Designed miniproteins, single chains, continued (3). Designs and how they scored, part 8

Each design is a single chain, and the fold is of that chain. pLDDT is the mean over its residues in the fold that is shown.

## One batch from the design tools (miniprotein)

Design m8249
Fold by ESMFold2-Fast:
Structure m8249 (fold): chain A 78 residues (1-78)
Amino acid sequence: SAEATLQRTHTAVTTEVEKAKPYIEAKDYASALKHFERAKAVLEEGLASPELSEEDRERLRRLLAEAQKVIEELKKKL
């Protein structure tokens, strides 16, 4: 279901972002990058689900854009 897909995607993304935070604080940008890359992969899988509404897709696309922005900033620190 769309609701189940959104819930799983949101939970998985939130979990990876939360796991990345202490690595950013420790300036372990390589470990933080791995978690944001996982968040990106989860968002891309969620967007591949055909049951999502256009509103839900736009929400996930915004999260994907933000994740990609963070990934690029972390790469600049390596």
Scores: mean pLDDT 87

Design m8250
Fold by ESMFold2-Fast:
Structure m8250 (fold): chain A 62 residues (1-62)
Amino acid sequence: MEELKKRLEELQKELEKIHKETGAVPFLLFDKELNPVGVVTAPSAEEQKRLAYLHDVQEARL
């Protein structure tokens, strides 16, 4: 049980880091037993536009 709580704390730190660095909206993935198995991110509409713009600029520079 305590290992599960420690894993949740680690995942929460990763979620905050991703949100802080990318502005994406992170979500926890759970299995059927409510164990956290991973993290998925959904970029905000504004962040998606920024990523598309940066990708186009990188491609043009290459």
Scores: mean pLDDT 62

Design m8251
Fold by ESMFold2-Fast:
Structure m8251 (fold): chain A 59 residues (1-59)
Amino acid sequence: SETEKRRLELLKESFERQDNLAAQIREAKSKGDEDKVAALRQELLKLQQELQARLKELG
């Protein structure tokens, strides 16, 4: 169904963004930028919450 295709698209896009954020977190951590690490971790959590909300909206 189109709903299933949309779910797969959202999952793929979210996973790609999560990988990018994880890489940024690792780099910030290696530089000792704790404030940036905290901010990026919040963005990662928000991204995960937005994914769950969008999947729920699709039913």
Scores: mean pLDDT 84

Design m8252
Fold by ESMFold2-Fast:
Structure m8252 (fold): chain A 100 residues (1-100)
Amino acid sequence: MAFSPEEVAALEAAAQPVRDRYEPKLEELRKKILEAKAAGKEEEAKKLEIELLELQKRVLEEILAAALPRLPPEVAEAVRALVEQVIASGEARIAELKAE
């Protein structure tokens, strides 16, 4: 089912304080990754990319924890499944980076 405007608003309201808290750190990591790549520091860039992915996972977990109590059960299940899929993709990318 597509989310209603009210459900989207509830999710945004739950997500906004978490995004506001973490966005400066996410932006700093993205900038450092670009600077490391520009300087040819590929190992440093890889390490920073792992840190960014780990922080993104934490942000998603906190958004999920804040949003789930505010959503109808069926919508909460759908949001949880989507977030778990995104986290799993991020964890797979971290594993690939660590294996290199």
Scores: mean pLDDT 82

Design m8253
Fold by ESMFold2-Fast:
Structure m8253 (fold): chain A 89 residues (1-89)
Amino acid sequence: SEKETHAAIAKSYFDQAKAIFDSKNLSKQNIEKIIDNLNSAIKNGKKAEDYRIVGDSYLALSFLSMIRGEMELAEEYFKLGMKALQLST
């Protein structure tokens, strides 16, 4: 189905972001790739109504923002992630 296709695409983008993060090479280019992949996971997750992947992706953006010292951005992403996870239940 279209929703299943978007869910699979969202998971692929999330897994790509996780692989870059797990490399522990947080160069500027790798950070940009993580953000781009997570934003694509959120976009496709919303199309799939897969709010678990949407929430997990926002929480990953929150954590990345936290380690970069962007505390206000981290808090915003955390709130978005928690709202999405509430929709997944």
Scores: mean pLDDT 90

Design m8254
Fold by ESMFold2-Fast:
Structure m8254 (fold): chain A 91 residues (1-91)
Amino acid sequence: MEKEEKAKKEIEEYIEKATEKYGTAIFEGGKKRKSHLYKSLEEAKEYARDTLTEKETGKLEPLSEGGKELKEKWKKEAKEEIERIRKKYLE
């Protein structure tokens, strides 16, 4: 198995776990705030995945300033972890 394939697999595994965690958090947070910006958990997970992979869709934005801060935190965490995985296998 090539080093690039190992890096890709770990990145994909990280993104799936992070998507589940952050998608659930934003969907539940929306319910608590009664905003319901995301119509379904699946829609929230799709948005989380796109945010983490820098494929921001603009489909549904977090309603609050805290939601925007959380989105930026997810992006930074994802960039840092993806870079860490790449360096682990490629450097």
Scores: mean pLDDT 79

Design m8255
Fold by ESMFold2-Fast:
Structure m8255 (fold): chain A 66 residues (1-66)
Amino acid sequence: VEELREKAGELLDKLPDEDRAYLVDKFSQSGEKGLEEAVKKIKERNPEYAEYAEEAGKLLKEILKL
C-alpha cells in the first residue's frame, strides 16, 4: 500500500505544482470520478505531462480498491 502511494507521489512530483494540487484535491473530494476529471483537465492544459497524470491516476485508482 505504501509502495503504491510512494510511486504515485513520484509521478505527481513530475507534474507542475498547480496540476499536482488540483489532482490531489479532486481525488480527495470525488474519488475515482474526480481523479478522471482532473487527469482530463491536466492533459488539456499540459499535454507534455499527460502520461504522468494518467499513470498517477491509475495507481491512485488501485489504492482506492485496497
Scores: mean pLDDT 77

Design m8256
Fold by ESMFold2-Fast:
Formats: C-alpha cells, structure tokens, sequence
Structure m8256 (fold): chain A 79 residues (1-79)
C-alpha cells in the first residue's frame, strides 16, 4: 500500500500549490481589509510557508498539508 505519489502526481501537487498561492494572494488583495487581523495574519503566514515549501522542494505530503490548510482557512474566511 502506497502513500507514495508518482512523479506526475508530485508535479500536479506543485502546480496546484502555485495556483492556490496565486489565488489566495489575489483574494487577500480584494478582501483582506474585511478580515479580522488575526485571521489575515494566519493566512499570510501560511502563504509564506507554502512559498518556502515550494522553494525548498518540500516532500509532497508536506505540500498537500500546507495547501489544504491554506484552502480551509480561506474557505472559513469567506463563510
């Protein structure tokens, strides 16, 4: 049983993480002023962690965890 991703799946995760990062930054630019400071700070810290993970070619599992957490935080902010 594999928790091991294929090279193609790893590339797909990197692409998704980059797209999420871009969308999250655009969303914060539009809606950041409407958010509580604490939530805005948390999202900014997660964005930086995703950027660092991409730069350092972090393991796929770490990237998945980070972008899922980022997506959840943004979803909570919208609700």
Amino acid sequence: SFPVLSPEEVEALYRRARELLKKAKEWLKEHGSELPEELRKEILELLKRVEDALRNRAPPEELVRLYEELAEKIQEAIE
Scores: mean pLDDT 77

Design m8257
Fold by ESMFold2-Fast:
Structure m8257 (fold): chain A 56 residues (1-56)
Amino acid sequence: SDAEEGARLVKRAADGEGTEEDARRAIELGQRAIENGDTGAGKVVVAEARRALEAL
């Protein structure tokens, strides 16, 4: 799912193995999850991806 893929990209970025592009893509995937009705998981992915992006 979009939320699951976003979570994988967030983990990669947080572990220092990801890129700024991975974090931005995770934000996009989280937003798509919200649009598809997976609001809780999507919001978590967006928030975590934004934090990972700030840490990069």
Scores: mean pLDDT 79

Design m8258
Fold by ESMFold2-Fast:
Structure m8258 (fold): chain A 61 residues (1-61)
Amino acid sequence: NTLNNISLDNLLNNLNNSRNDISTNYGNAVNTMTTQDIINFVNSNQSTVLNIVNNLLSLQS
């Protein structure tokens, strides 16, 4: 089933903020995504999103 959209928004906002804090030229790609684009991506790629979240959590163990 789907992830909670608000949980994904929080995760993506945290990733976007972290990316914006990184001194790189590649942060602009995240800023071009709309909330609707993010929701559509999640709904189409739920397993990929779960893998990303799980990978981030496992990196802390």
Scores: mean pLDDT 57

Design m8259
Fold by ESMFold2-Fast:
Structure m8259 (fold): chain A 107 residues (1-107)
Amino acid sequence: MAEAVDLSAGSALFIGAMYTLDPAIDPAALVAEALELDALPDEERFRRIVERLTELGVPEEVAERIARVILETDRRAAAAEAAGDRARANRIVAEGSREIARLLAEA
C-alpha cells in the first residue's frame, strides 16, 4: 500500500484531536502516527490512543471516551462506505469530530 495514502475515519479523527491539543505538531509525523495506529488491533489501538492523549494532559476518563468515539466512528463509517453510502460515512465522521471537540472542551 505504497502508492496512495487513504486515511480511515478513525485516522482523520485522531489527527483532528491531536491538532486541537497541539497545533504545532508536524502534520507529516502525525499522519505517519495515525497510519501506524490504524494498522494495530482495535484493543491495542484503543490503549495507544488513550496513552497519547493522556501524555498531552487529557484526563484518562476523557481520553478513553475520545478513543471509543474514534474506534466506533471508524467502524460505522467503514460500514457505510462498504454499503456505497458516502454521504452517510461523511455524516458519521462529522458527528464523531463534533463529539471529540465537545469532550476536549469539557476537559
Scores: mean pLDDT 82

Design m8260
Fold by ESMFold2-Fast:
Structure m8260 (fold): chain A 85 residues (1-85)
Amino acid sequence: SSAAQAEAQKIGEAGRAGLAKVEDVLGKGSLEGAKRVGEATIELDPSLAPEVQKAVDEGEKDPKKAPGSLVKNAVLLSLAKRKLK
């Protein structure tokens, strides 16, 4: 029915608003994580500092990119650790 369709649409809109709040919180936490992982990466391999800083800068400009910044810096940390073997 049209009434059921209207109700489903309202529930969908509330769900999207809730998801946006979760994305904001995850973005902020991921940026803090990216910075900490980046610091550890630079301590192991200072030559990676420009790549680490670029990832952090992208996350600071757009919170939705912050999870990607954390992943990028985690990969760089893994590469820095492998050079020590």
Scores: mean pLDDT 77

Design m8261
Fold by ESMFold2-Fast:
Structure m8261 (fold): chain A 90 residues (1-90)
Amino acid sequence: SEVEELAIEAVRARAEEAGLDEKKKEELVEAVRQYIAMITDPAAQQQVIDYMQTVYGLSRAEAQARLAEGNARIQASIDRLAAEARAKKA
């Protein structure tokens, strides 16, 4: 999505300002892309729910609620990074 690509653009800019080499910048971008993909991947989401139920003894409803909170925090971070990239273009 446009928002996700803007967030990645902001991550690249921050990595450049931090003095990371090209390989480390691309590794960071790839890690961020994987993290973004995880919140939209039903299989990855289901694995997290299953893990919470089996390891922590949470009910399905409790696991879903915690996952939803985590997804919301990730989405808010994506939105903030996208806004940062937009502001630099204005």
Scores: mean pLDDT 81

Design m8262
Fold by ESMFold2-Fast:
Structure m8262 (fold): chain A 86 residues (1-86)
Amino acid sequence: SMVTQQRQQRAQQLRDQRDRLRDQAQRLADTEPNADVLKGIGTTASGSGSGGLSLVRQYRDQMSPDLVRLLRQTSDLSRQADDLRR
């Protein structure tokens, strides 16, 4: 139980870090030249149900290297958290 409790606590910490980095990435995207294009695309994808990961892959070339790096870090944190949840 103690080991499981520590793993759950660590997974939550990783998800909290991910959420903060995702918020930072969205704020950065809003300051970039293609912000309006990215917003319109996000709305369309919500209707399609394809999810955010596919959008990042599709629109990577329209994003700054810093934005891509932040989004990749959020993906890595999510994966680490999922690996610890059992």
Scores: mean pLDDT 65

Design m8263
Fold by ESMFold2-Fast:
Structure m8263 (fold): chain A 84 residues (1-84)
Amino acid sequence: VEEIKEEIKKKLEEEIEETKKKLEEMKKNKKIDLTPEDIELVEKFLELYEKEKKFLYYDANGNLKVESVEEIIEKYVEKYLESL
């Protein structure tokens, strides 16, 4: 179980690092037609992750949710174990 948590955590960290790189490229390249609001939302997402290890997202009902990375990992591990 612990090994699965570490694998999921590593994958999430890699995805977040890739998102950071894309955001930096978007700031440097004015070729991407992003609204200032979209950029601000992504920056808040990354800040919450770096400072508080929290994930910001919209659920299926359009409600803005904030969950800790730890809680997200626990939910994915639980679903994985239920599939076994």
Scores: mean pLDDT 62

Design m8264
Fold by ESMFold2-Fast:
Structure m8264 (fold): chain A 107 residues (1-107)
Amino acid sequence: EEKELVEKLLTSDYLTGKELVKALKILGIESTVENAGEKLLELFDKDKDGAITVKEVEEVFKEYGVELSEEERKELLSYVNPENGEVTLKGLQFALAKLVEHELKKK
C-alpha cells in the first residue's frame, strides 16, 4: 500500500483528499480531507507569498535529507511554469512523492 501511494503520487493526474492525508501523515503532518491541500501548500510555501518556487521545494528536500538524481531534478523542473517560475500542482505532487519515499526508507 505504501509503494502504491508513492506510485500514485508520481503517475496520477488526480489525487483524492484521502491520498493527500496519507502522504502528509507519513511526513508527520496531521490533516483532514478538507485541509490536506492547504497543509501541502504550507509545507512548501515558506515565505507565505502564495507562490512556490523550485528553491523552496529544494529547501524542504534539504530539511528532510532528500537528494535528487539528475533525472529527478530535470523532472521537477519540467513541472515549473516557465512564465512565472512557480511549481505547478503536478510538481508539488512529485515533490511530496519524493519526501514520502525517503521517509518510508527510514522506517
Scores: mean pLDDT 75

Design m8265
Fold by ESMFold2-Fast:
Structure m8265 (fold): chain A 68 residues (1-68)
Amino acid sequence: SSSARTEAFWRALVDHLEANRENLSLEELEKSVESLRAAIAADPRISPATAAELEARLDRLLQEARAA
């Protein structure tokens, strides 16, 4: 379905960012997280549950990067 493809797409982007976090500066990571968070919030095709899941993952990624 269109919804399942959209959710898979956004999960893949978050997965990619998590996998590549060590190759990014903190500033680049923060900008990427902010851009991705805004894009997820702007996409009406994403279920609220999936949006919350991805936002939590982005928050955790940023928290871990700032703690390093």
Scores: mean pLDDT 83

Design m8266
Fold by ESMFold2-Fast:
Structure m8266 (fold): chain A 91 residues (1-91)
Amino acid sequence: MEVREEVAEFTVSALSAARLGAAALANIAVAALEEHPDAVRVVARLEASGGRPAEAVATRRPDGEIVVEATPADPLRAGQTVRLTVRVELG
């Protein structure tokens, strides 16, 4: 099994704080899975300073159906440093 991982670290703006949540992580995971036709699973994880990590998992079923599960995300604040990790698992 080949694994590809991308990491982005940035400071949260007021605009990005409003947009980064469980739904945004789910959308990122699905988009990454759709971009990689040979991918079976994608994990998108958001870690904020002083906050609980949020995670979304998108899985491609054998019939081609994509299933997404996301954990609740704590609200982000402007000025926080966050790390976004996208892990793509190839089948």
Scores: mean pLDDT 75

Design m8267
Fold by ESMFold2-Fast:
Structure m8267 (fold): chain A 76 residues (1-76)
Amino acid sequence: EEEKLEKIKKIETEFNKLAQEAIDRLRDVNPEAAGKIGYLALEAYREMRKHRDDLEKVEKIYNDFKEKIDEIIAEV
C-alpha cells in the first residue's frame, strides 16, 4: 500500500513536470497548442486525483496524456 502510494506520487510529479515543460516550450511557438495542453493537463490531473490509490489507473491516465502531448507536438 505505502509503496503503491509512493509510485503514484512519483507519476504525479513526472506528469506535472512534463506538462509544465511542454507548455513553456510551446507558449512562444504555438500559444493555441500550449493552451490545449494546459486544458488536457487539468483534465488528466482531476482524473488521477479521483484514482490516486489505484496505481494501474494512474499509470494509464499518465500514458494517455503523454500520447496526446506527443500528438500535439507532432502537429506543431
Scores: mean pLDDT 81

Design m8268
Fold by ESMFold2-Fast:
Structure m8268 (fold): chain A 66 residues (1-66)
Amino acid sequence: DALEAARKLAEHLGVELDVSEETDPIEIARQAEKALQEKRPSLSPEQQKEATRLGVELGKKLAEEL
C-alpha cells in the first residue's frame, strides 16, 4: 500500500515521515517529495537510482488509493 511504500522510501533516505494510516494520500506524496528533494544531493548514484525507483512505486500506490 502507499503507506508501506512511503515508509520504505523514508527508510532508504534516512528520514522520518509524519505518516500513518490516517494520513491523507496527498499529504503522504507531499512529504515524500520534500524528503526526496532534500536528501537527493547527499545520495550516491546507486542510492539516487533506488530512491527514484521507490518514489515511482509510491506514486503508483498513491494513484491507486486516490
Scores: mean pLDDT 76

Design m8269
Fold by ESMFold2-Fast:
Structure m8269 (fold): chain A 80 residues (1-80)
Amino acid sequence: SAEEFLEAARKSEDPEVAALLVLLALSLAVDEGNEELVEKAIELAVELPLEVQQLIIDALRQAGLLEVAERLEKKVKEKE
């Protein structure tokens, strides 16, 4: 499930693996219209290392999930 991907991402020692897991969770949540899970994924992404945040944003843009990428960028700026 998308929640399991998010939990695995948080516990991952590899930033690239964490980024992929968050992307999978976001893609599934968006596809299913689960806005609460999308928000949880964005909140988790903001708390991950900066390198992971940048990888997630770039990959979301490449996947065409531009709205989600913009929301994540806004949250990152507000947490600065």
Scores: mean pLDDT 79

Design m8270
Fold by ESMFold2-Fast:
Structure m8270 (fold): chain A 57 residues (1-57)
Amino acid sequence: SMAEREQRILDSAREALAKYPDDRTVLLAMLKELEEAGLTSPEALALREEIRRRLAR
């Protein structure tokens, strides 16, 4: 289902942030995946903002 797909993407992004919080290559790939998937839930928007914040460091 679409909800299961969205949850998998969000879980993958959270896991990558936990394991590779300062890896610019990983962060850019995660941001691209979230944007291409078109996720607009509050959780997805919060994750996209967190990734952008880390990329600005």
Scores: mean pLDDT 82

Design m8271
Fold by ESMFold2-Fast:
Structure m8271 (fold): chain A 72 residues (1-72)
Amino acid sequence: MFEERKKVDLLIQKAKEAIKAGNYDEARKLMDEAEKIVEKNPKFTVHYKNLAELYKELGDEERAEKYREKAK
């Protein structure tokens, strides 16, 4: 449990940094890894919200809406 949460936090932070650097392909890979962990942990609602914002930043509106609904 602790290892998974820590890993998700790091992946999301790295994805944000990759987006700011213009490395969108790297950001997508990091977000895919975070998504796999978060999908196994329904109680990670804060992480669902963070993923929704990041997908919106990438222009992936369908994924952004999917994760916004899961965060509610």
Scores: mean pLDDT 79

Design m8272
Fold by ESMFold2-Fast:
Structure m8272 (fold): chain A 77 residues (1-77)
Amino acid sequence: MEEEAMRLLGRARNLSMEGSKRIESLVLAAKGHLLLGDIESAQRLVDNAERLAKSYEVSEEVREEIERVRKEVEEAK
């Protein structure tokens, strides 16, 4: 679990900070923190991704992934 979480966090750091890639980076980081059991960090990251997605036109796939991660965060509480 930790090894997979670290890989997701590494990928998030390497993504562009531009537009949709920033949102993807936040989603990957939230998933990594969920795997580590850091629910508070995962919630902050997914909230940030959702807020940015409202200001940016994002693909349906990215929007669905944000909703999925949000549900996983709520279920982990």
Scores: mean pLDDT 76

Design m8273
Fold by ESMFold2-Fast:
Structure m8273 (fold): chain A 70 residues (1-70)
Amino acid sequence: GPAAEAERQRILAEIERLEREAVRALLDGDVSGAVAHLERMIALAEEGVRRGLLPREVLDRLRASLARLR
């Protein structure tokens, strides 16, 4: 319904904001800061998948990105 779509877009917008902050952290040489932003994105994606708002592929992509930084 419209409320679910609005919540989905809100979660995606927050993930995109955190992704920009993670990229900024990496450009500044702050790997631990980038990891913290990725962990927050993963938590949001886990909640989105649990609630049926996001596909599993979003979560899998973020987990793969975190694995590459570790």
Scores: mean pLDDT 88

Design m8274
Fold by ESMFold2-Fast:
Structure m8274 (fold): chain A 66 residues (1-66)
Amino acid sequence: AEEVLQEAKEASKAYYQQLVQLGKLNKETADELYNHRLALVEAGKVAPKAFLEQSKADLEKLKEKN
């Protein structure tokens, strides 16, 4: 469980950092979106495994198009 959440945090951070690097988001908005997603996981509204799968999918999709 802890390993899955840690991987999900890393993948989600990489995704938002890449969006900032590509000029698609500013840093403040990226930080807010990341924190909001993490808050949903911490509140138990999103499973850590679902957070990991979504974060990996987002990152792969961004990598394929750029």
Scores: mean pLDDT 79

Design m8275
Fold by ESMFold2-Fast:
Structure m8275 (fold): chain A 74 residues (1-74)
Amino acid sequence: LEEIEKLLNSPDILKRGEGLSLLYLNKDNPEVFPLVKKILKEDPNEALREAAKEFLEKYGTEEEKKELEEILKK
């Protein structure tokens, strides 16, 4: 996950997209959810935020889905 985190913190949109793709490959690891939420809240690119939202809708637990709703209110 540290390597994925490095990609997500890149100023290059393509590198952040690679990081998000790797999060999909690791969707069964609960440590991915904080990183996906960070993309949703902080990424300047609308397509990456939309993909992060879809990730949480598809693979998030009930708790993660409630947090998603709270993030979308802000």
Scores: mean pLDDT 78

Design m8276
Fold by ESMFold2-Fast:
Structure m8276 (fold): chain A 64 residues (1-64)
Amino acid sequence: MLEEHLELVAKAYEDPSYQKEIGEWEREFMKFEIEYNRLLKEGLSPKEAVKRVLQLEEARRAKA
């Protein structure tokens, strides 16, 4: 599933408008996964890591 999704995202990179529709969701998913694993490395529990990732994304979108 992930491999097939990565290929789909690569195809979407041909057109910026298409990238916005599906690439934004894919980018969100990848960013979530990266941040989640980073927080786990910092010693947070899975539950706290998920909560923190959601808070960070919310703050980032409000300021970025």
Scores: mean pLDDT 65

Design m8277
Fold by ESMFold2-Fast:
Structure m8277 (fold): chain A 72 residues (1-72)
Amino acid sequence: ASAALLAAAREQLAGVLEALRRAAATLPPEEARALIDQTIAELEAAAASLPPELAAVFAEARAEAERLRAEA
């Protein structure tokens, strides 16, 4: 059960991060940073109520969003 949920969560978050990268590439830097900051906040809020295994997957996605933030 957990393995299937973790795989599904990673796939969904990968899609979110891909969309975020595309949006950030087309937006002015200020708007790109705001969008990335919003996404990071949403990932943090979601992770706060999740089991540790899922929280770890969301932390991986957050780290990737933070890398995008540094590039923006």
Scores: mean pLDDT 82

Design m8278
Fold by ESMFold2-Fast:
Structure m8278 (fold): chain A 95 residues (1-95)
Amino acid sequence: MSLVEELEEVTRLVEELLAQGRDELALRMAQALIDAADLILEGKGVNPLASDREVIEALIRALERVGDALAAAGYEEEARRLYEKAEELRKTFGL
């Protein structure tokens, strides 16, 4: 499975976990997405490769969708952190 497909699956799993009331595990998975974004931001400056851009775009979508799911579940502060990381990635990579 590609990293893009893995990010799409993580998003689906978080949505399913929240629907099941497994909020603690969903929040841990959301934190893992933030940690992944931080690693990319620390390691990348300018001129990412096309493959990096596809992964960054997929990560931005995952952060935004997981943020929406957390906000809908009442985790407004945690959702905000995900949205902030998505925006930081967009600005850093010119997306």
Scores: mean pLDDT 80

Design m8279
Fold by ESMFold2-Fast:
Structure m8279 (fold): chain A 85 residues (1-85)
Amino acid sequence: DEKRRQLSVEFMQLQVEFRKELSSPKVDKNKIIDIFNQMKKIADERGDTAIAAVVNDVIEMVKANKPADEILKTYAAGLSAARRS
């Protein structure tokens, strides 16, 4: 499925982009939230409800002003758990 493959590529590119933004000396929270909203839309389009839930959790953490390392750790753990189910 070409569409499914394209969505996977876009998701991976957004994942690289948010990691780069979170590791920046000056974190732009609005840009990170925008990236995660795009990732959630892709997860929803793919029907990956578990991954969409993980993305929702990290969006709420960014809104709650959680530190970048906690956000990255939560995302990595959540993504690993979602892909095992």
Scores: mean pLDDT 81

Design m8280
Fold by ESMFold2-Fast:
Structure m8280 (fold): chain A 84 residues (1-84)
Amino acid sequence: IWENPELRPLFEETVELTMEIMSLSVERIALDRDLARGRISQDDYDRRMAAIDAQIDALQARLDATRARANALAAQLGLPQVFA
């Protein structure tokens, strides 16, 4: 599957989107620790968390769309479903 030239760009896009989501998740963990230690105000925490959540939601929507495209292309090529 990884060596299929038609699926490879979609797989690469899922990796990139996953890395971006993971980076934002690390920022969320850092904000949780800063709040717990009194390094950030509740208002700043709420605002920044809302912004990160909105970014993650947008990236998740793109990831879901890319996975759907990969599954549709795999079906067209007679291959099993790539993503559940």
Scores: mean pLDDT 82

Design m8281
Fold by ESMFold2-Fast:
Structure m8281 (fold): chain A 89 residues (1-89)
Amino acid sequence: SSSALLEKLEEALKEGKEEEARELFIELLARLLAQSPPEMYELAKKDPQKFLDLIEPSAEPEERKELLELLEEALKRIEEEGLGAVAPA
């Protein structure tokens, strides 16, 4: 569930477990994207920078670059884990 993933992410961040936090964030973002309206998912795939500007407009350039990399990994995970296959063909 998304709530359980969010709690684990907050705990990992609090404990300085960067790799665990990264993995949990990617998983959470992938699930949110897979459950998002088609327009949001399509925007994230076609223009990830514009998508990030919409959801996190206050991000500093360094944070934006990191978020972009996380978003790209999340999109890849949706494809690899079959979350995209759960959507109608």
Scores: mean pLDDT 72

Design m8282
Fold by ESMFold2-Fast:
Structure m8282 (fold): chain A 82 residues (1-82)
Amino acid sequence: ALKEAIELAKKAIELAKAGKVAEAEAALLKAIEVLEASGDLEAQECAGIALLVRAVEKVVGASEREAVLKAAEELLKCLEKL
């Protein structure tokens, strides 16, 4: 679960940088789903942080691409600490 979520977060970053925003968002949301299903509270906290970052970026007027990219980068940083 954790390794799959890390790979999905990396994929979301790569897709966002390539301008494939919808695919990047799908990869990010799949990573979050995997983490929420894991039963690991620390992994679920990382998922919550990513959702919060995405929501904040949207509120401050960032593009969908920038919001997904920043959320995926923060998710990856959080997961690498576990």
Scores: mean pLDDT 82

Design m8283
Fold by ESMFold2-Fast:
Structure m8283 (fold): chain A 99 residues (1-99)
Amino acid sequence: MIEPLSEKEKAIVKTIIYLHMKNPEKTFSNREIAEAAEKYYGVKVSPRTVSYIKRKVKKMLEEGEYEGLGLDNLYHALVLAEALKLEKVVEKLKKELSK
């Protein structure tokens, strides 16, 4: 089992979801995510740290470990998977949300 996200890592996840919901057609860089996390959540991270957190989050989504992500519902997991371009995870979550 992958270790649950820290408060700092959860803030980065919330930032990714927020940015994707605001502009779903845009692919945000690690730098843009880091700048948005500082602005909206007061969390200072390097773009390299964002890359590390994205890798950890992708693995959690691929393994179905949604609880450790600290998300309010399965729909936020779907938005996160779409933002990270995890096509197979998106298909699985759409099926789960449709029954």
Scores: mean pLDDT 82

